Designed miniproteins, single chains, continued (2). Designs and how they scored, part 21

Each design is a single chain, and the fold is of that chain. pLDDT is the mean over its residues in the fold that is shown.

## One batch from the design tools (miniprotein)

Design m4697
Fold by ESMFold2-Fast:
Structure m4697 (fold): chain A 67 residues (1-67)
Amino acid sequence: MRKILLLAAGRPEDAEKAEAALKEKYPDAEITLIKVPSLEEALELAEKLRKEHPDVEVIVLPGLPGS
């Protein structure tokens, strides 16, 4: 089973919509949403998670385009 971690900076509504869209596309994948206060924090956490869990897909959501 695929494991996907979503690291979201910015608006929680945008993060929840992205999570719902991924769950629709991959209904058998384990998707975990982690809300992060800033894009820099999300990128640092993503790098750490990719090193510690190389078998897990980590996606960073910086917010809406043009925000």
Scores: mean pLDDT 74

Design m4698
Fold by ESMFold2-Fast:
Structure m4698 (fold): chain A 63 residues (1-63)
Amino acid sequence: SMEQKKKEEENYKKIRERLVELAKAGRDDEMDQLLDEAEKTIKNGSKILDLRLDYLAARQEAA
């Protein structure tokens, strides 16, 4: 449903924000664990790939 889709989007955004914080802190181990947990909850593989790419981009930006 549209309401369920919005809740999933909000959950995705929260995970993404946490991944960016971990990227800026250089916490790769915690990032991998968070992505493993996200993969169990988020069944859309494209969203998981987007999270990985966002993390890598944030790591490169955090010079």
Scores: mean pLDDT 76

Design m4699
Fold by ESMFold2-Fast:
Structure m4699 (fold): chain A 77 residues (1-77)
Amino acid sequence: DLAEEAKKLTGEIQSLIKENLDAIENDPELMAEVQNIDDIARQTGDALQAKDWDKATALIKKLKEQLAELKKKLASK
């Protein structure tokens, strides 16, 4: 279920941002990464609402990749 997968990903992203808010707020590059993730998450929701399964699948893949990169950058702080 793509909608359930997207919900889990956005929940994980929100938790990660909350836990690392101070580090993100003090780093313009991390802030830009968070904004990019927010944009992809919003586009994913729109694609799911439109039932554009191909687009939703591609966006969920991008969201997973961006989450992994954000985790890596936060771990190096």
Scores: mean pLDDT 81

Design m4700
Fold by ESMFold2-Fast:
Structure m4700 (fold): chain A 110 residues (1-110)
Amino acid sequence: MPPPVTITVVSATKEAVEKAVKRLEKELNVLEASEVEPYSGTSPRGEEVKYKAKIVFPSRVIKEPLTFLVDPETGKVTAVFRGDSPDAEELDVSSVLMLLLAESVDEMYG
């Protein structure tokens, strides 16, 4: 089994982070999900974030921690960053989500 990788899910609202984590747990092979906790920070896009949660899942391709920025109203992932620094590289959301979904399907059927 590949070593687990961490995704930090962040948003301006607690409800958005909770919705995103629950959706990811339902759609992806999540090994561990933390409770939503208060966090004071700014995303690499300069957006204010007030809440975070951690999810852990196995990935063969992703070797670095990721940060998922989530829309505060919808709970949809709007940006993905490689790491958690202000200078973190922004990745294509669709490509990352499709990769994680493909790896989850492979574990169910492979």
Scores: mean pLDDT 75

Design m4701
Fold by ESMFold2-Fast:
Formats: structure tokens, C-alpha cells, sequence
Structure m4701 (fold): chain A 100 residues (1-100)
């Protein structure tokens, strides 16, 4: 499976998990799992283009999670997402610098 196919599968898998989540705690657990798996996928990236492919799919999943949290007024999830998103942005930038 190509990195692009793995990134598309990541998006599909986590979008489904987000839609299935029934509580703030479940959504936070999904976000923790996404963050871990996204970092593993970023570690497999061999070019800046591949990092961008992974980062784009992760951002789309984070947008879906944000929408669900907002619709349910799960403010603690919105704060958690902000922290995880900052962590992912930092990790992505560090990976890009390693590949230059």
C-alpha cells in the first residue's frame, strides 16, 4: 500500500470513528489514536510531498472532529483539539526540516 493510500485509509477510518463517537471522552480517545497513527505515518514519509499528503488528510479529519464537537457543545474537546493540532503542526514542521 502506498503512503497516499495509507493516508486516505487513515482519513476514512478516523472519520467513521468520529461519527460513531457518543461522548467527549470517546472523541478525545479517537483524537489521541489519530495523533499517534498520523505521527507513525509521517515517520514513513520520504519526501516533503508525502508529508503534505499525510498532513492534508489529518487536517480533514480534524475538521470533521471540530464540527462534531461544535454541534454537541463539547467545549473540552475543542480545547483538546487545539492542543493536539498544535502538537501535530510542530511534528509536521520538524519532519519537513529533516527531509530538506
Amino acid sequence: MSLEEKAEELKRKYTEKIRAAKSEEELKQVLDELTKEAKELLDEAKSIEEVNIVSRQVSLVEMELYRKALENNWESVLEYLKERSKEMSKYTKEKIEELK
Scores: mean pLDDT 88

Design m4702
Fold by ESMFold2-Fast:
Structure m4702 (fold): chain A 81 residues (1-81)
Amino acid sequence: SLEEKQKKILESFKKMVTELVTSMVARGASRELIEAVTEIMVDWVVEEMAKEYNLSEEEKKKFREELLKIAKEVVDEVLAK
């Protein structure tokens, strides 16, 4: 189902963004750069998902909000250390 596919994508996205943010922090990237890169990734994933699965505008908005929440939580957690 679409819900199961979305759940798997959210789990994969969290893992990927955690690895990316951790790597960027290790390389001395600023919070501003990290936030900009993660937002670009969110927008890209939303557009590709919308194209592949013919998401409605409401589904696209909800999916974007979920990805942004995950990205923000990961950035905050990694930078708090």
Scores: mean pLDDT 84

Design m4703
Fold by ESMFold2-Fast:
Structure m4703 (fold): chain A 65 residues (1-65)
Amino acid sequence: MRLTVEEVRAMFDLDGDGRVRGVEAEAVRRLLRDRGFEVPDVPADELPDEVLAKLAEWINSQPSE
């Protein structure tokens, strides 16, 4: 199964507002950096689709059954 950017957003959208913001956005940035992805250090309240796409790509590259 391959996750879309929208599905990844839904996984990290803990309050159901359709956005990954604040502490959720920081958690995703930290996870991507810890996995070796180069994430731009842009101070944004909301996580941009480019970062969500990188997270989706990493998840989809994992062997999962």
Scores: mean pLDDT 66

Design m4704
Fold by ESMFold2-Fast:
Structure m4704 (fold): chain A 75 residues (1-75)
Amino acid sequence: QAAELLEQAIEAVRRGDLEEARRYLAKATGEVSLTAPEEKALEVHSLAEKAMAALARGDTEGAIRYLEEMKKLVE
C-alpha cells in the first residue's frame, strides 16, 4: 500500500540509495492516483514534486520530511 511504499522510500533515502527512493516514491504516487480522492491525490502529487526536487539536489533531510508528510496523508 502507499504508506508502506513511502516508508521504503524514506529508508532508502536514509541509507543513501536515492535511485531506490525514487522508485518507491513513483510506486506510491501511482497507487494514490488509483485509490485516493482527486483532492488528496493532487496534494500528494504536489508533495511528491517537492520530494523529487529535494532528491535531485541531494537534500536528504528535506526529501524525508516531504515523504513523511505524504505518508501521513495516505495512512
Scores: mean pLDDT 83

Design m4705
Fold by ESMFold2-Fast:
Structure m4705 (fold): chain A 96 residues (1-96)
Amino acid sequence: EKANELIKEAARLVIEAASLIANDPRATIEEQAEAALAMIEASLVLKSENPTEEDAKRLAKIAKKLKEIAEKLGNKEAAELAEEALKKAEEALKLL
């Protein structure tokens, strides 16, 4: 129950962080593509009735990558959202 809520919160935060990166004019085409893929993966998790431990691990990896990109771009809002997503995914993994 609580783990599923945390995974879905992490997925929503990934979508928000990735959207900011995708719309950042400083982002490279490769960084925008990574952000777009992150949004697709997170959206699939949100549509799942029962997110899995594997979904939580995947979101944690995605969140770490988005945080690195956001920090490189100087996009503080995206970096904070990605860090929160990582924290939520890691909290979910502790409950699984």
Scores: mean pLDDT 88

Design m4706
Fold by ESMFold2-Fast:
Structure m4706 (fold): chain A 93 residues (1-93)
Amino acid sequence: VPQFTEEEFEAIRARAEEAMTAVLRSAGVTDPEKIEEAITGAVAAAMLRLAGAPESAIQARLDAIMERTGLSREVVERLVAIALAAAEALAAA
């Protein structure tokens, strides 16, 4: 099971941030604090998925993002998918 470093977290974020921000803006999110919470949470959830964490742990992270940001599960899952694709691309390089 891969262990992700803070550097890997920042690399995933940097690669995915523009696409995730576009999704958030399309969902009507303009609050910088909510954007930051959603992006940080989505990257963390994507890293947990790549690490083979149990689905219950991943769902708990998604629930926390939804509770703090007011975003729908569909929007949060889309952010996680973007972050996961970025993480997989970085792992393949």
Scores: mean pLDDT 80

Design m4707
Fold by ESMFold2-Fast:
Structure m4707 (fold): chain A 82 residues (1-82)
Amino acid sequence: SLEELQRKAQEKAARNAGIILTERETFRLVKEEGLPLKEAVERGRQAAVDAISYHGTPEQARAAEKAADEVAKKILEEYEKS
């Protein structure tokens, strides 16, 4: 249905926003505020989730939280290996 397609598109947008906001805020906190990577990732993830949860539906918030958690984990893993 059109409503189902719109819902899936909005959830995908929320997931993408969760990723982008987590990465951007983490990078800003490390580069501009000099925070340790782990602390920056934790704060960046939380800020992204909070922003989307404030404006989105529960389903959008859940999609963003899952995406933010996954990208936060990936950032920490990649920096530990690099």
Scores: mean pLDDT 83

Design m4708
Fold by ESMFold2-Fast:
Order: C-alpha cells, then structure tokens, then sequence
Structure m4708 (fold): chain A 110 residues (1-110)
C-alpha cells in the first residue's frame, strides 16, 4: 500500500544502517521469492530516499545484490539488476566509484 511505502522510506531515512542490514539478510534468503521481493523493494523505495541515505545503504546491500546477479532464478537476477541500477543512479559519484571494482567484474560474469 502507499502507507507501507511511506513507512519503509521513513524507516530507511531514520535508520539506514539497520534497514540495510535487514534488506541484506532478505536479499540472501534461501527462498527465491524473498530474495526477489527484497530486490524489488529496494528498487521501489530507492527513488524516494535521499542520495545521502542511498550512499549509506548501497555498500551494505551491494555484496548480496552482486550475488543475486548470478542467482539461479531469472526473476531474482532481473530484480537485482533493476535494484542495482536504481541505487547507482541515486548514489553520489564517490559512492559509485567505490562500488565499481565490485560491480564491473560481477556484470562481466552475469
């Protein structure tokens, strides 16, 4: 619902580190639907949070998203590509540059 999206955005802005930890756990879940849902949630909320909040979240979710680019499920891989794209578009140039050494090899493997 719209209220749930607003609540998720508010939670990320208030405590980005805790929210990123929860999202990383969900992105690494054994259930493919949970991994897909976590990536889709990141893609949905990222456009609505500040660049500063994205800069705090991206480094913490990046390892899980990069693993999801090589996931057995095409739906999970697609959701991870979309989430990573949205997060990188909102991140500062400095945060993008810091992520590139991990992102470029993962995309070459995908």
Amino acid sequence: TSEELEDRVAALEKNPEESAHILSTLLSDEDELVRKGAAETLAEIAPHVSSETVDKILPKVLPSLLKNLKDESESVRSAAVNALSVLLSKASPETVEAALPQVVPALAEA
Scores: mean pLDDT 82

Design m4709
Fold by ESMFold2-Fast:
Structure m4709 (fold): chain A 73 residues (1-73)
Amino acid sequence: MEEEVERIYERLKEAAKKDPELRKNLMDWAKEKKGLTEEEEQLRYMAEVVARQARVGREASREIARRREEELR
């Protein structure tokens, strides 16, 4: 599980470097939710949240996709 967080942290760090607006949004959100003020700590916290949500989201996305196929009939 920690390895997944590290991978996401690296990706978020690179994405934030390329997209300043994304960087601000992620850091502001982490500061609001956990009171973190250091960029490295904020990005690491966001990586943990994303790792958790990605796992939950993948399962939810499968369920939503299945239901949408049924509703299109």
Scores: mean pLDDT 69

Design m4710
Fold by ESMFold2-Fast:
Structure m4710 (fold): chain A 99 residues (1-99)
Amino acid sequence: AAEELARRAREAARRLLEKRKDPKETAYLAGLLLALARALRELGADPEFVIELEITAAMGLISVAVHKLTASEEERKEMEEAFRRGEEEGRRLAEEILE
């Protein structure tokens, strides 16, 4: 269970690094990664690993924040929605894996 959750977190981090130029995808992946990192922390995963995942997600959110400075109101809402969807998907995925 914990190993599968860690694998999913690493995959999300890898995708975030690959998709950094896409602010909506980056927002989604940052939300997903934060939810997975939270679940890993609750399972007692290595604190250093959890911190590295959270830093990776924060890096994505910084990129999104920069894009928001020149984005339309509609684009900003889309990025916010994408982040929320990522958090929700991450929570759902963690619950399924922890069964």
Scores: mean pLDDT 85

Design m4711
Fold by ESMFold2-Fast:
Structure m4711 (fold): chain A 75 residues (1-75)
Amino acid sequence: MKEALKEMAERVVQEGKELIDKAKKGETSIEELERFIKVARRLAQAARDAGLTETAQKIEDVVKEMEKVLEEIKK
């Protein structure tokens, strides 16, 4: 399960970066960004519970970047 969780985390990090790029181009919605943040936070918690601190931190870093983009869009 540790391998599968790391693979999921890598995919989520990649999807998050792609979604941030789309947000900067105006190709996504506030609702889509908020939905991703909720899902990513749950995965980060699962990674922490599994002892994958570095994996959790990578997901949390993407979430923080996306929250910053979301705040800029809401202004």
Scores: mean pLDDT 82

Design m4712
Fold by ESMFold2-Fast:
Structure m4712 (fold): chain A 86 residues (1-86)
Amino acid sequence: SAVEEIRRALAEALERLRRLAEENPESEVLRAAVADLEAALANPQAVLDELKAAGYSEEEAVEAVRRAVEALLEQAEKHAERLKEE
C-alpha cells in the first residue's frame, strides 16, 4: 500500500539519519531532522493525506516522499561534513 511504502521510506531514512546524528551528537540541526522524521513516521497516513490534498496521486505521493527523504539525507550529510571543517 502507499502508506506502507511511505512508512518504509521514512523508516529507512530515519535509521540512516540517526546514525549520522549519533556521530555528531552536538548538532542541533541533525537532532531536529531526526525529530522531524520521527514525527512523520508516527503518522504516515497524515503524510499521504496531506500530499493527496495537495493534488498528488498515491503513486506520486510515494515518489515525492522518497525524493524528499533522499534530499534530506544529502543535506544532512553535507551539513555533517561542514561541521568537521569548522
Scores: mean pLDDT 85

Design m4713
Fold by ESMFold2-Fast:
Structure m4713 (fold): chain A 98 residues (1-98)
Amino acid sequence: KEEAERLFEEALEVLREAAERVEGRAREDAEAAAELMEEARRALLAGDLSKAASYLTGAALLLVAAAIESEDEEHAELLREAALRVARLGQEAMDAVE
């Protein structure tokens, strides 16, 4: 769906903003989440929705970990927002699987 592509770009934008604002372990986890998002994009392009959902779930979990590791509440909230958007993408991918 075109909606999944839009949600993907929105999630990447929020994730990129969050990663730029955090340091240390939180940044490492946010960057790892971005790598999983790129793998998810490749899986989506290949039509492998189950694989895409798995990568998106992993990315969301890493973003939640980054939020817990962040000492700044504004940064933590931005990371949680990114995690929710990524989790939504994973759900859309799962819903598209027969």
Scores: mean pLDDT 78

Design m4714
Fold by ESMFold2-Fast:
Structure m4714 (fold): chain A 77 residues (1-77)
Amino acid sequence: SMEEAMKTLEEIAERFREKGRAGEKLTPEEVREAAEKAKTVAGMSEEEARKLMSEMASGSPEEAGEVVREKGREVAA
């Protein structure tokens, strides 16, 4: 369901925030997984998913988590 899909993105966002709070960096695999989940949930194109992945990789883990959370909210609108 849409609610379950949004919950999955929220869980990813919270995990990323916890990593940032601990001073840890996201791995390329974690960024890829989050982008693929967001792509599936939001119905994004491959190019849009690649852009999201780049955006998440260039910021802090907390910023990456917020980007994932925003994608979940966009789908709910």
Scores: mean pLDDT 76

Design m4715
Fold by ESMFold2-Fast:
Structure m4715 (fold): chain A 75 residues (1-75)
Amino acid sequence: MSALFEAESKIQLRLQELVEELKGKSVEEGVQALEDFKRQEIAELKKQLDEKQTSILTDRIDVTVAVLKRRLEER
């Protein structure tokens, strides 16, 4: 339980930092950075969490990244 919550909290903080960094970037650069972020975070989760926990957080990351990409494209 703690490992899942710690992983989610760290991902949320890193994602917020990334979003702030992307405010000065093009839409194309922002989309690429979000895809790279998703790939790297999912790879890290697979090393630290069991399959069920990895699946839950992967789904949440996928949804969050999709929403953020849509918001970038609306600019």
Scores: mean pLDDT 80

Design m4716
Fold by ESMFold2-Fast:
Structure m4716 (fold): chain A 94 residues (1-94)
Amino acid sequence: MPSALEKILEEHEKALEELVKAGIISEEEKQRILEGTRKAIELFTSRGYSVRQIADLLLRELESFVSSLPEEKKKTAQEILDKFREKLEEILKE
């Protein structure tokens, strides 16, 4: 079965896919974010960061991104972020 970290990464990819479907980011931007995230997580896990710390970093990065968006995009992006946050809390409770 997937680890908690693998589940978090799956939900992160789903959130990015929803941002693409909403027209907020491109498929190319999604792939760049996923590649950067994978490399950062490999580095952080090698340095002893916990799953909770990694989840908090991913959530804060998405929160910062959503807050930088124009108002017309912010509502849809916030709904996607809220779903991602809910899924992270479910995974971290297990």
Scores: mean pLDDT 83

Design m4717
Fold by ESMFold2-Fast:
Structure m4717 (fold): chain A 73 residues (1-73)
Amino acid sequence: TLSDLTILRIAEKELKEYGYLPEVGLEAIRETVERNRDNPEVRELLERLLKTAEEVNAPEKVIEFFKELLEEL
């Protein structure tokens, strides 16, 4: 069984390759974070995702998504 956090790692790879994430991917990330709020690795992975999104100049909606999600932790 794949770790739930693997979804966040896959998202980082996709963000680096495509410079964006589709809505279905963002929802999968939200659900994964909500299920794993008590895991300290989640914050680290989200901070990495935000940094990657900014570095690849992802759409502002994607960057704002990660900022909001981090604020909700």
Scores: mean pLDDT 81

Design m4718
Fold by ESMFold2-Fast:
Structure m4718 (fold): chain A 73 residues (1-73)
Amino acid sequence: MTEEELKELIESIEKALKAYRDGSIDKDTFIEQLEKVIKILEEALKDPNLSDELKAEIRQTIERLKKVIEELK
């Protein structure tokens, strides 16, 4: 995973959040999208070639997304 790929995933989450807040998607759909992104990020952390900075950003993103899901459940 590259820094640009991480940025694109975060932007996709922000778009999904806006759609959820505006009622365009339901809570279950939003949670499913967050869980899919978390899975992608967790798989990315298995890459030994990632920089320490990028690994830290990915871990922080996973933590934030998990907190959002817990607050929605």
Scores: mean pLDDT 83

Design m4719
Fold by ESMFold2-Fast:
Structure m4719 (fold): chain A 66 residues (1-66)
Amino acid sequence: MLEELEKQFEEDLKKAKELIKAGKLKNQEALTTSELQKRLAEAIDAGDVEAFEEAARELVEERLKR
């Protein structure tokens, strides 16, 4: 279900945001299975939490539309 996928993604997103803020999350550990995931990894690599949040929100919205 999309609901179950969204829950898992939100948990992962919360952890990722905390790790980004702490400077501990590496680009190599990011999810890169799709174009949106690649944008998330690029935002993490740049340390841009704002861009990461935008890409993550877009990914969730894309999955909910399906």
Scores: mean pLDDT 62

Design m4720
Fold by ESMFold2-Fast:
Structure m4720 (fold): chain A 70 residues (1-70)
Amino acid sequence: KENIEKAIELLEKALELVTDPQAKSLIRMAIILLKQGKIDLARKLLEQAYDLVTNPEAKKLIEEAIKLLE
């Protein structure tokens, strides 16, 4: 429960740094899925978003969020 809340916080910070529209859409969908408790689906979307993101700080935030969801 606490790990999910922290992952959402990291992803909201990442959204401020991400410029790619597809990556933004995937991260927003992942946040919605996390709020619904659909952790496995959210992780798959975040892995896809990670590959599209070029900003190093945003990549670190997404990676840390994925690790919290393991």
Scores: mean pLDDT 86

Design m4721
Fold by ESMFold2-Fast:
Structure m4721 (fold): chain A 60 residues (1-60)
Amino acid sequence: SEDDVREFLSRLLGVSPINMDDNVVDLGLTPEHLRAIRHRFGIDLRPSDLDTLKTVGDIV
């Protein structure tokens, strides 16, 4: 769920709170973070998707 993604990112990045409208690049997301999200949630995220994703909400 959206709350599960936000909680996971909060732990992964050490940043709280995280909002669905937060910019992924400004939060410091890396290709390794996208890989961790893929493994955790089964979302088919590619490292190159970091260039296309704008907000946390775009991950779901």
Scores: mean pLDDT 77

Design m4722
Fold by ESMFold2-Fast:
Structure m4722 (fold): chain A 79 residues (1-79)
Amino acid sequence: MAAEQEAIVAAIKEAIEKDEKLREEFEKISKKVREENEKNPRSEKETGLAQAEFYRKLAEKFNLPEFEKAARIIEEAIK
């Protein structure tokens, strides 16, 4: 559901805005994933799996359940 996805994204944005270290880590990982996909074009499914994995790692490192929810949504969208 788009509305649910937007709510999760908003929660993630708020978490990132509260923690500058989290924001830097998130941006760094997102940039790395994008650059890697540009150099080695992959299927949408493979890209989604990589993105979901880094979201789960951020959830574990910063104890943020919103990132875990985002990872689940990505995984379900690409199955």
Scores: mean pLDDT 72

Design m4723
Fold by ESMFold2-Fast:
Structure m4723 (fold): chain A 78 residues (1-78)
Amino acid sequence: SDREAILLGLEYEGQYYIKLAKEKGLDTEPLRELYKEAKERVLKAKSIEEAIEVASEFLRTAAKLVGEEEKEARLLPS
C-alpha cells in the first residue's frame, strides 16, 4: 500500500541519517526520537497526503540535524 511504501521510505531515510550522524560524531538520540514520532504520525495519518507531509517534515528536520540541507526537489523544466 502507499502507506507501507512511505513507512519503508521513512525507515530507510531514518537509518541513513542515524548512520550519517554517527559518522560525523553527532548525538543520534534526536534523530531516533524524530523517526519514532514520524512513524507514529504516519501510522495515524487520516490520508496518504497527510502521511507524505509527515515524511517530508521528517526529511527536512533530519537533514538539518546532521548539518545537511534538505535535498532540493528537482525543479521540473517548464
Scores: mean pLDDT 77

Design m4724
Fold by ESMFold2-Fast:
Structure m4724 (fold): chain A 100 residues (1-100)
Amino acid sequence: MREEEVRRAEEVMRRELLEFAGLPEDTPEAELQRAIEESEALRLLAEALRLLLEKQVNKENTAEARREILSLAIKFALAAGLPFSREELEAEAERLLAQL
């Protein structure tokens, strides 16, 4: 059960990172990792998704954990220069948390 949950969460995380980077789904892990290293925004997104995966796997679905992940996701979106308000970014981050 845990291994399947982790695999599904990792797949969602990988898909989000690839989509944000503008890379195809068949992109090698090394190429995705390089893209993460070259972008502050992508590094922040990867860290937010990693924390979300860690909290989800450990069943730590607390308000504090959610706020920490949300804060990191907002920092990512602002660093990425996305054409959204802070309120829209907070809503999108909450939506992303609900999918994992």
Scores: mean pLDDT 67

Design m4725
Fold by ESMFold2-Fast:
Structure m4725 (fold): chain A 60 residues (1-60)
Amino acid sequence: SDRAAAVAAAEAARRATGAELGKEISQLVKEGDSAEVHEAVQAAARRLTALAAEIARLAA
C-alpha cells in the first residue's frame, strides 16, 4: 500500500515535470533560440531520467 502510493506520487510528479519542461521547450522553439532549445532538451532528459530511476527503485 505505502509503496504503491509512493510510486503513484512519483509517477504523477514525473508527468507534471515532463509537461512543464515541454511547455518551456515549446516556448524556446517559438522564440527561435536553437542553442537554448538544445540545452533545455538535454536538461529535461537528465531530469526525467533521474525521476524514472527513482520510480524504478520505489517499484522494486
Scores: mean pLDDT 79

Design m4726
Fold by ESMFold2-Fast:
Structure m4726 (fold): chain A 88 residues (1-88)
Amino acid sequence: MIDELLDRVIELVRAGKTDEAVELLRQGLKEHPDDVRLQVALYVVDPSALVSDEALEELKRIMEKAGITPEELGDPEARVRVLEALRE
């Protein structure tokens, strides 16, 4: 389930295991290649990742809802907040 995958990603990011979070998200995207939430989560943890315009629009909506600016995404705590908002 996508929600359970996102919960695990959030725990990995909190633990500083960003590489494991990226690998888990890439595996999830192989199973669900069109899942916008997984693409947003991947971009949040790896901003070099290529994602759809739809995922970037969703990221903007989630950031506005969570009160986070693009400049704050360099902060691990801001990344966790975006991922938590995406999970809901």
Scores: mean pLDDT 80

Design m4727
Fold by ESMFold2-Fast:
Structure m4727 (fold): chain A 77 residues (1-77)
Amino acid sequence: ARALLEEARAAYEAGDLEKAVELARAAVDAAAPFASDPQTQLLIGEATGIAVDALVALGKVDEARALVGEVQRRTAA
């Protein structure tokens, strides 16, 4: 999960916004089963932030909003 987060950040910084979204979503997917751990929740938050920032930069604001809702549902007990 952390490696995917680091790759997502690198893609975002390089301007590869679509790849940043894909890698950040993969990081969330890998981390979601461990969401009861506070450190894992921080990683999910960071990955979600990268995906949201990339989607907003792509003009996909509604998709960014949907992603936040999806992550909140997946990390709820």
Scores: mean pLDDT 80

Design m4728
Fold by ESMFold2-Fast:
Structure m4728 (fold): chain A 95 residues (1-95)
Amino acid sequence: MPVIKKLKLTVKAPSTEVIPEEELENGAALLRDGQEIQLVGDESVGDNIKYDRKGRLYVNPAWIEKFKLKVGETYEFTIEVGEKHSKLLSAKKVA
């Protein structure tokens, strides 16, 4: 069974960096340093998102625009964790 992780991330500045701010009770963020996150089910974007050693998720600025992510807002990211690559399944704004 694939391991699904959910985490709350706040978008920081107009950049590729999103810092983990909170983990959901049933979805601790357990991504490996440098692990690539692949987009799933998106017609217009196929870019990977990377998680680094400092616990930061790097998101392409064009991807932020396409998914309507706003700087300073918090989103729930749903990620399928793999050995070499992880898949981003969804991003939903937290109220």
Scores: mean pLDDT 54

Design m4729
Fold by ESMFold2-Fast:
Structure m4729 (fold): chain A 78 residues (1-78)
Amino acid sequence: MLSPEEIVDEAVRMIVEDPSKWEEALEKLRELIETGDRETLRMVQLAIDLLLTYADLDEPTREELERLREEVAKKLAE
C-alpha cells in the first residue's frame, strides 16, 4: 500500500495533470485529513497551499481545497 507521503504526491499529480481525476484526488486528500497523524496533516496542508497558489483550478475544486485547508488548520490547532 502507498505511504501517506506517496498518496499526497499522487493526489497533487492528479490535480496538476488531469482534471478528470480531480474528484479522486480530493477524496484521497479527505481520507488523509480524516485518518492522518500530525505529520501527515502538515504534508497535506503544504500540498493544498501549493495547489491553491500555482494550480489552474475550476471554482468548485478551488472552494473544496480551501475548505480542506481550513479542516487541516483546525486539526493542527488541536
Scores: mean pLDDT 82

Design m4730
Fold by ESMFold2-Fast:
Structure m4730 (fold): chain A 81 residues (1-81)
Amino acid sequence: MKFTDEDETTLWRLGPDGKATEKVDTVTLAEALELLEKGEAEMGITIKETEFGYTALIMVLKDGKVLSAPVHLSKEDAEQL
C-alpha cells in the first residue's frame, strides 16, 4: 500500500536500550520525515487501515538517515502504537 504525505504519524523518542520511551508528537508523514532527519525524534509510526487489519510504516533514524519498513499489524497491535 502507498503511504501519503498527509497520513498521520506518531513520533517517539528512544531510550538508552533503543525502546520507545516518550511520545513526542502526532504530525503528518511529511512533517515526521523532516523531524526525524533533524534528530528531533528517533522513531515514527504511520498506521493505515486495511480490510484485513492495519499496515504500519515504521521509520527509524540511524546514522543521520531515516530507514523505513512496512509491517502488517493486527487491529490489537495497532491500537498499542
Scores: mean pLDDT 75

Design m4731
Fold by ESMFold2-Fast:
Structure m4731 (fold): chain A 84 residues (1-84)
Amino acid sequence: MDARIQQATDSVIDVYMTNGPIAGIRQISLVMGSMPSYQDQLDFIDSMLQRYRDYYNQNINPVGTRDMIDFFNKMKDTISRMMR
């Protein structure tokens, strides 16, 4: 995983955990808008999905974590279709 993608993932998680889900979603929008390509957006989404799957397995905020997994899976599907 690219160090930039890891830093972007960590920044979103820090905002989400400190300031709540609304602030986290705003940070996701900013990060996605800063990505130069669809591939960078997919790499970031995969990084976020892995982090939330780890949280779900550790029973960390399971309802919110599942909602975020569903959100990112839908976003990933949309971007993957646009790259075809």
Scores: mean pLDDT 79

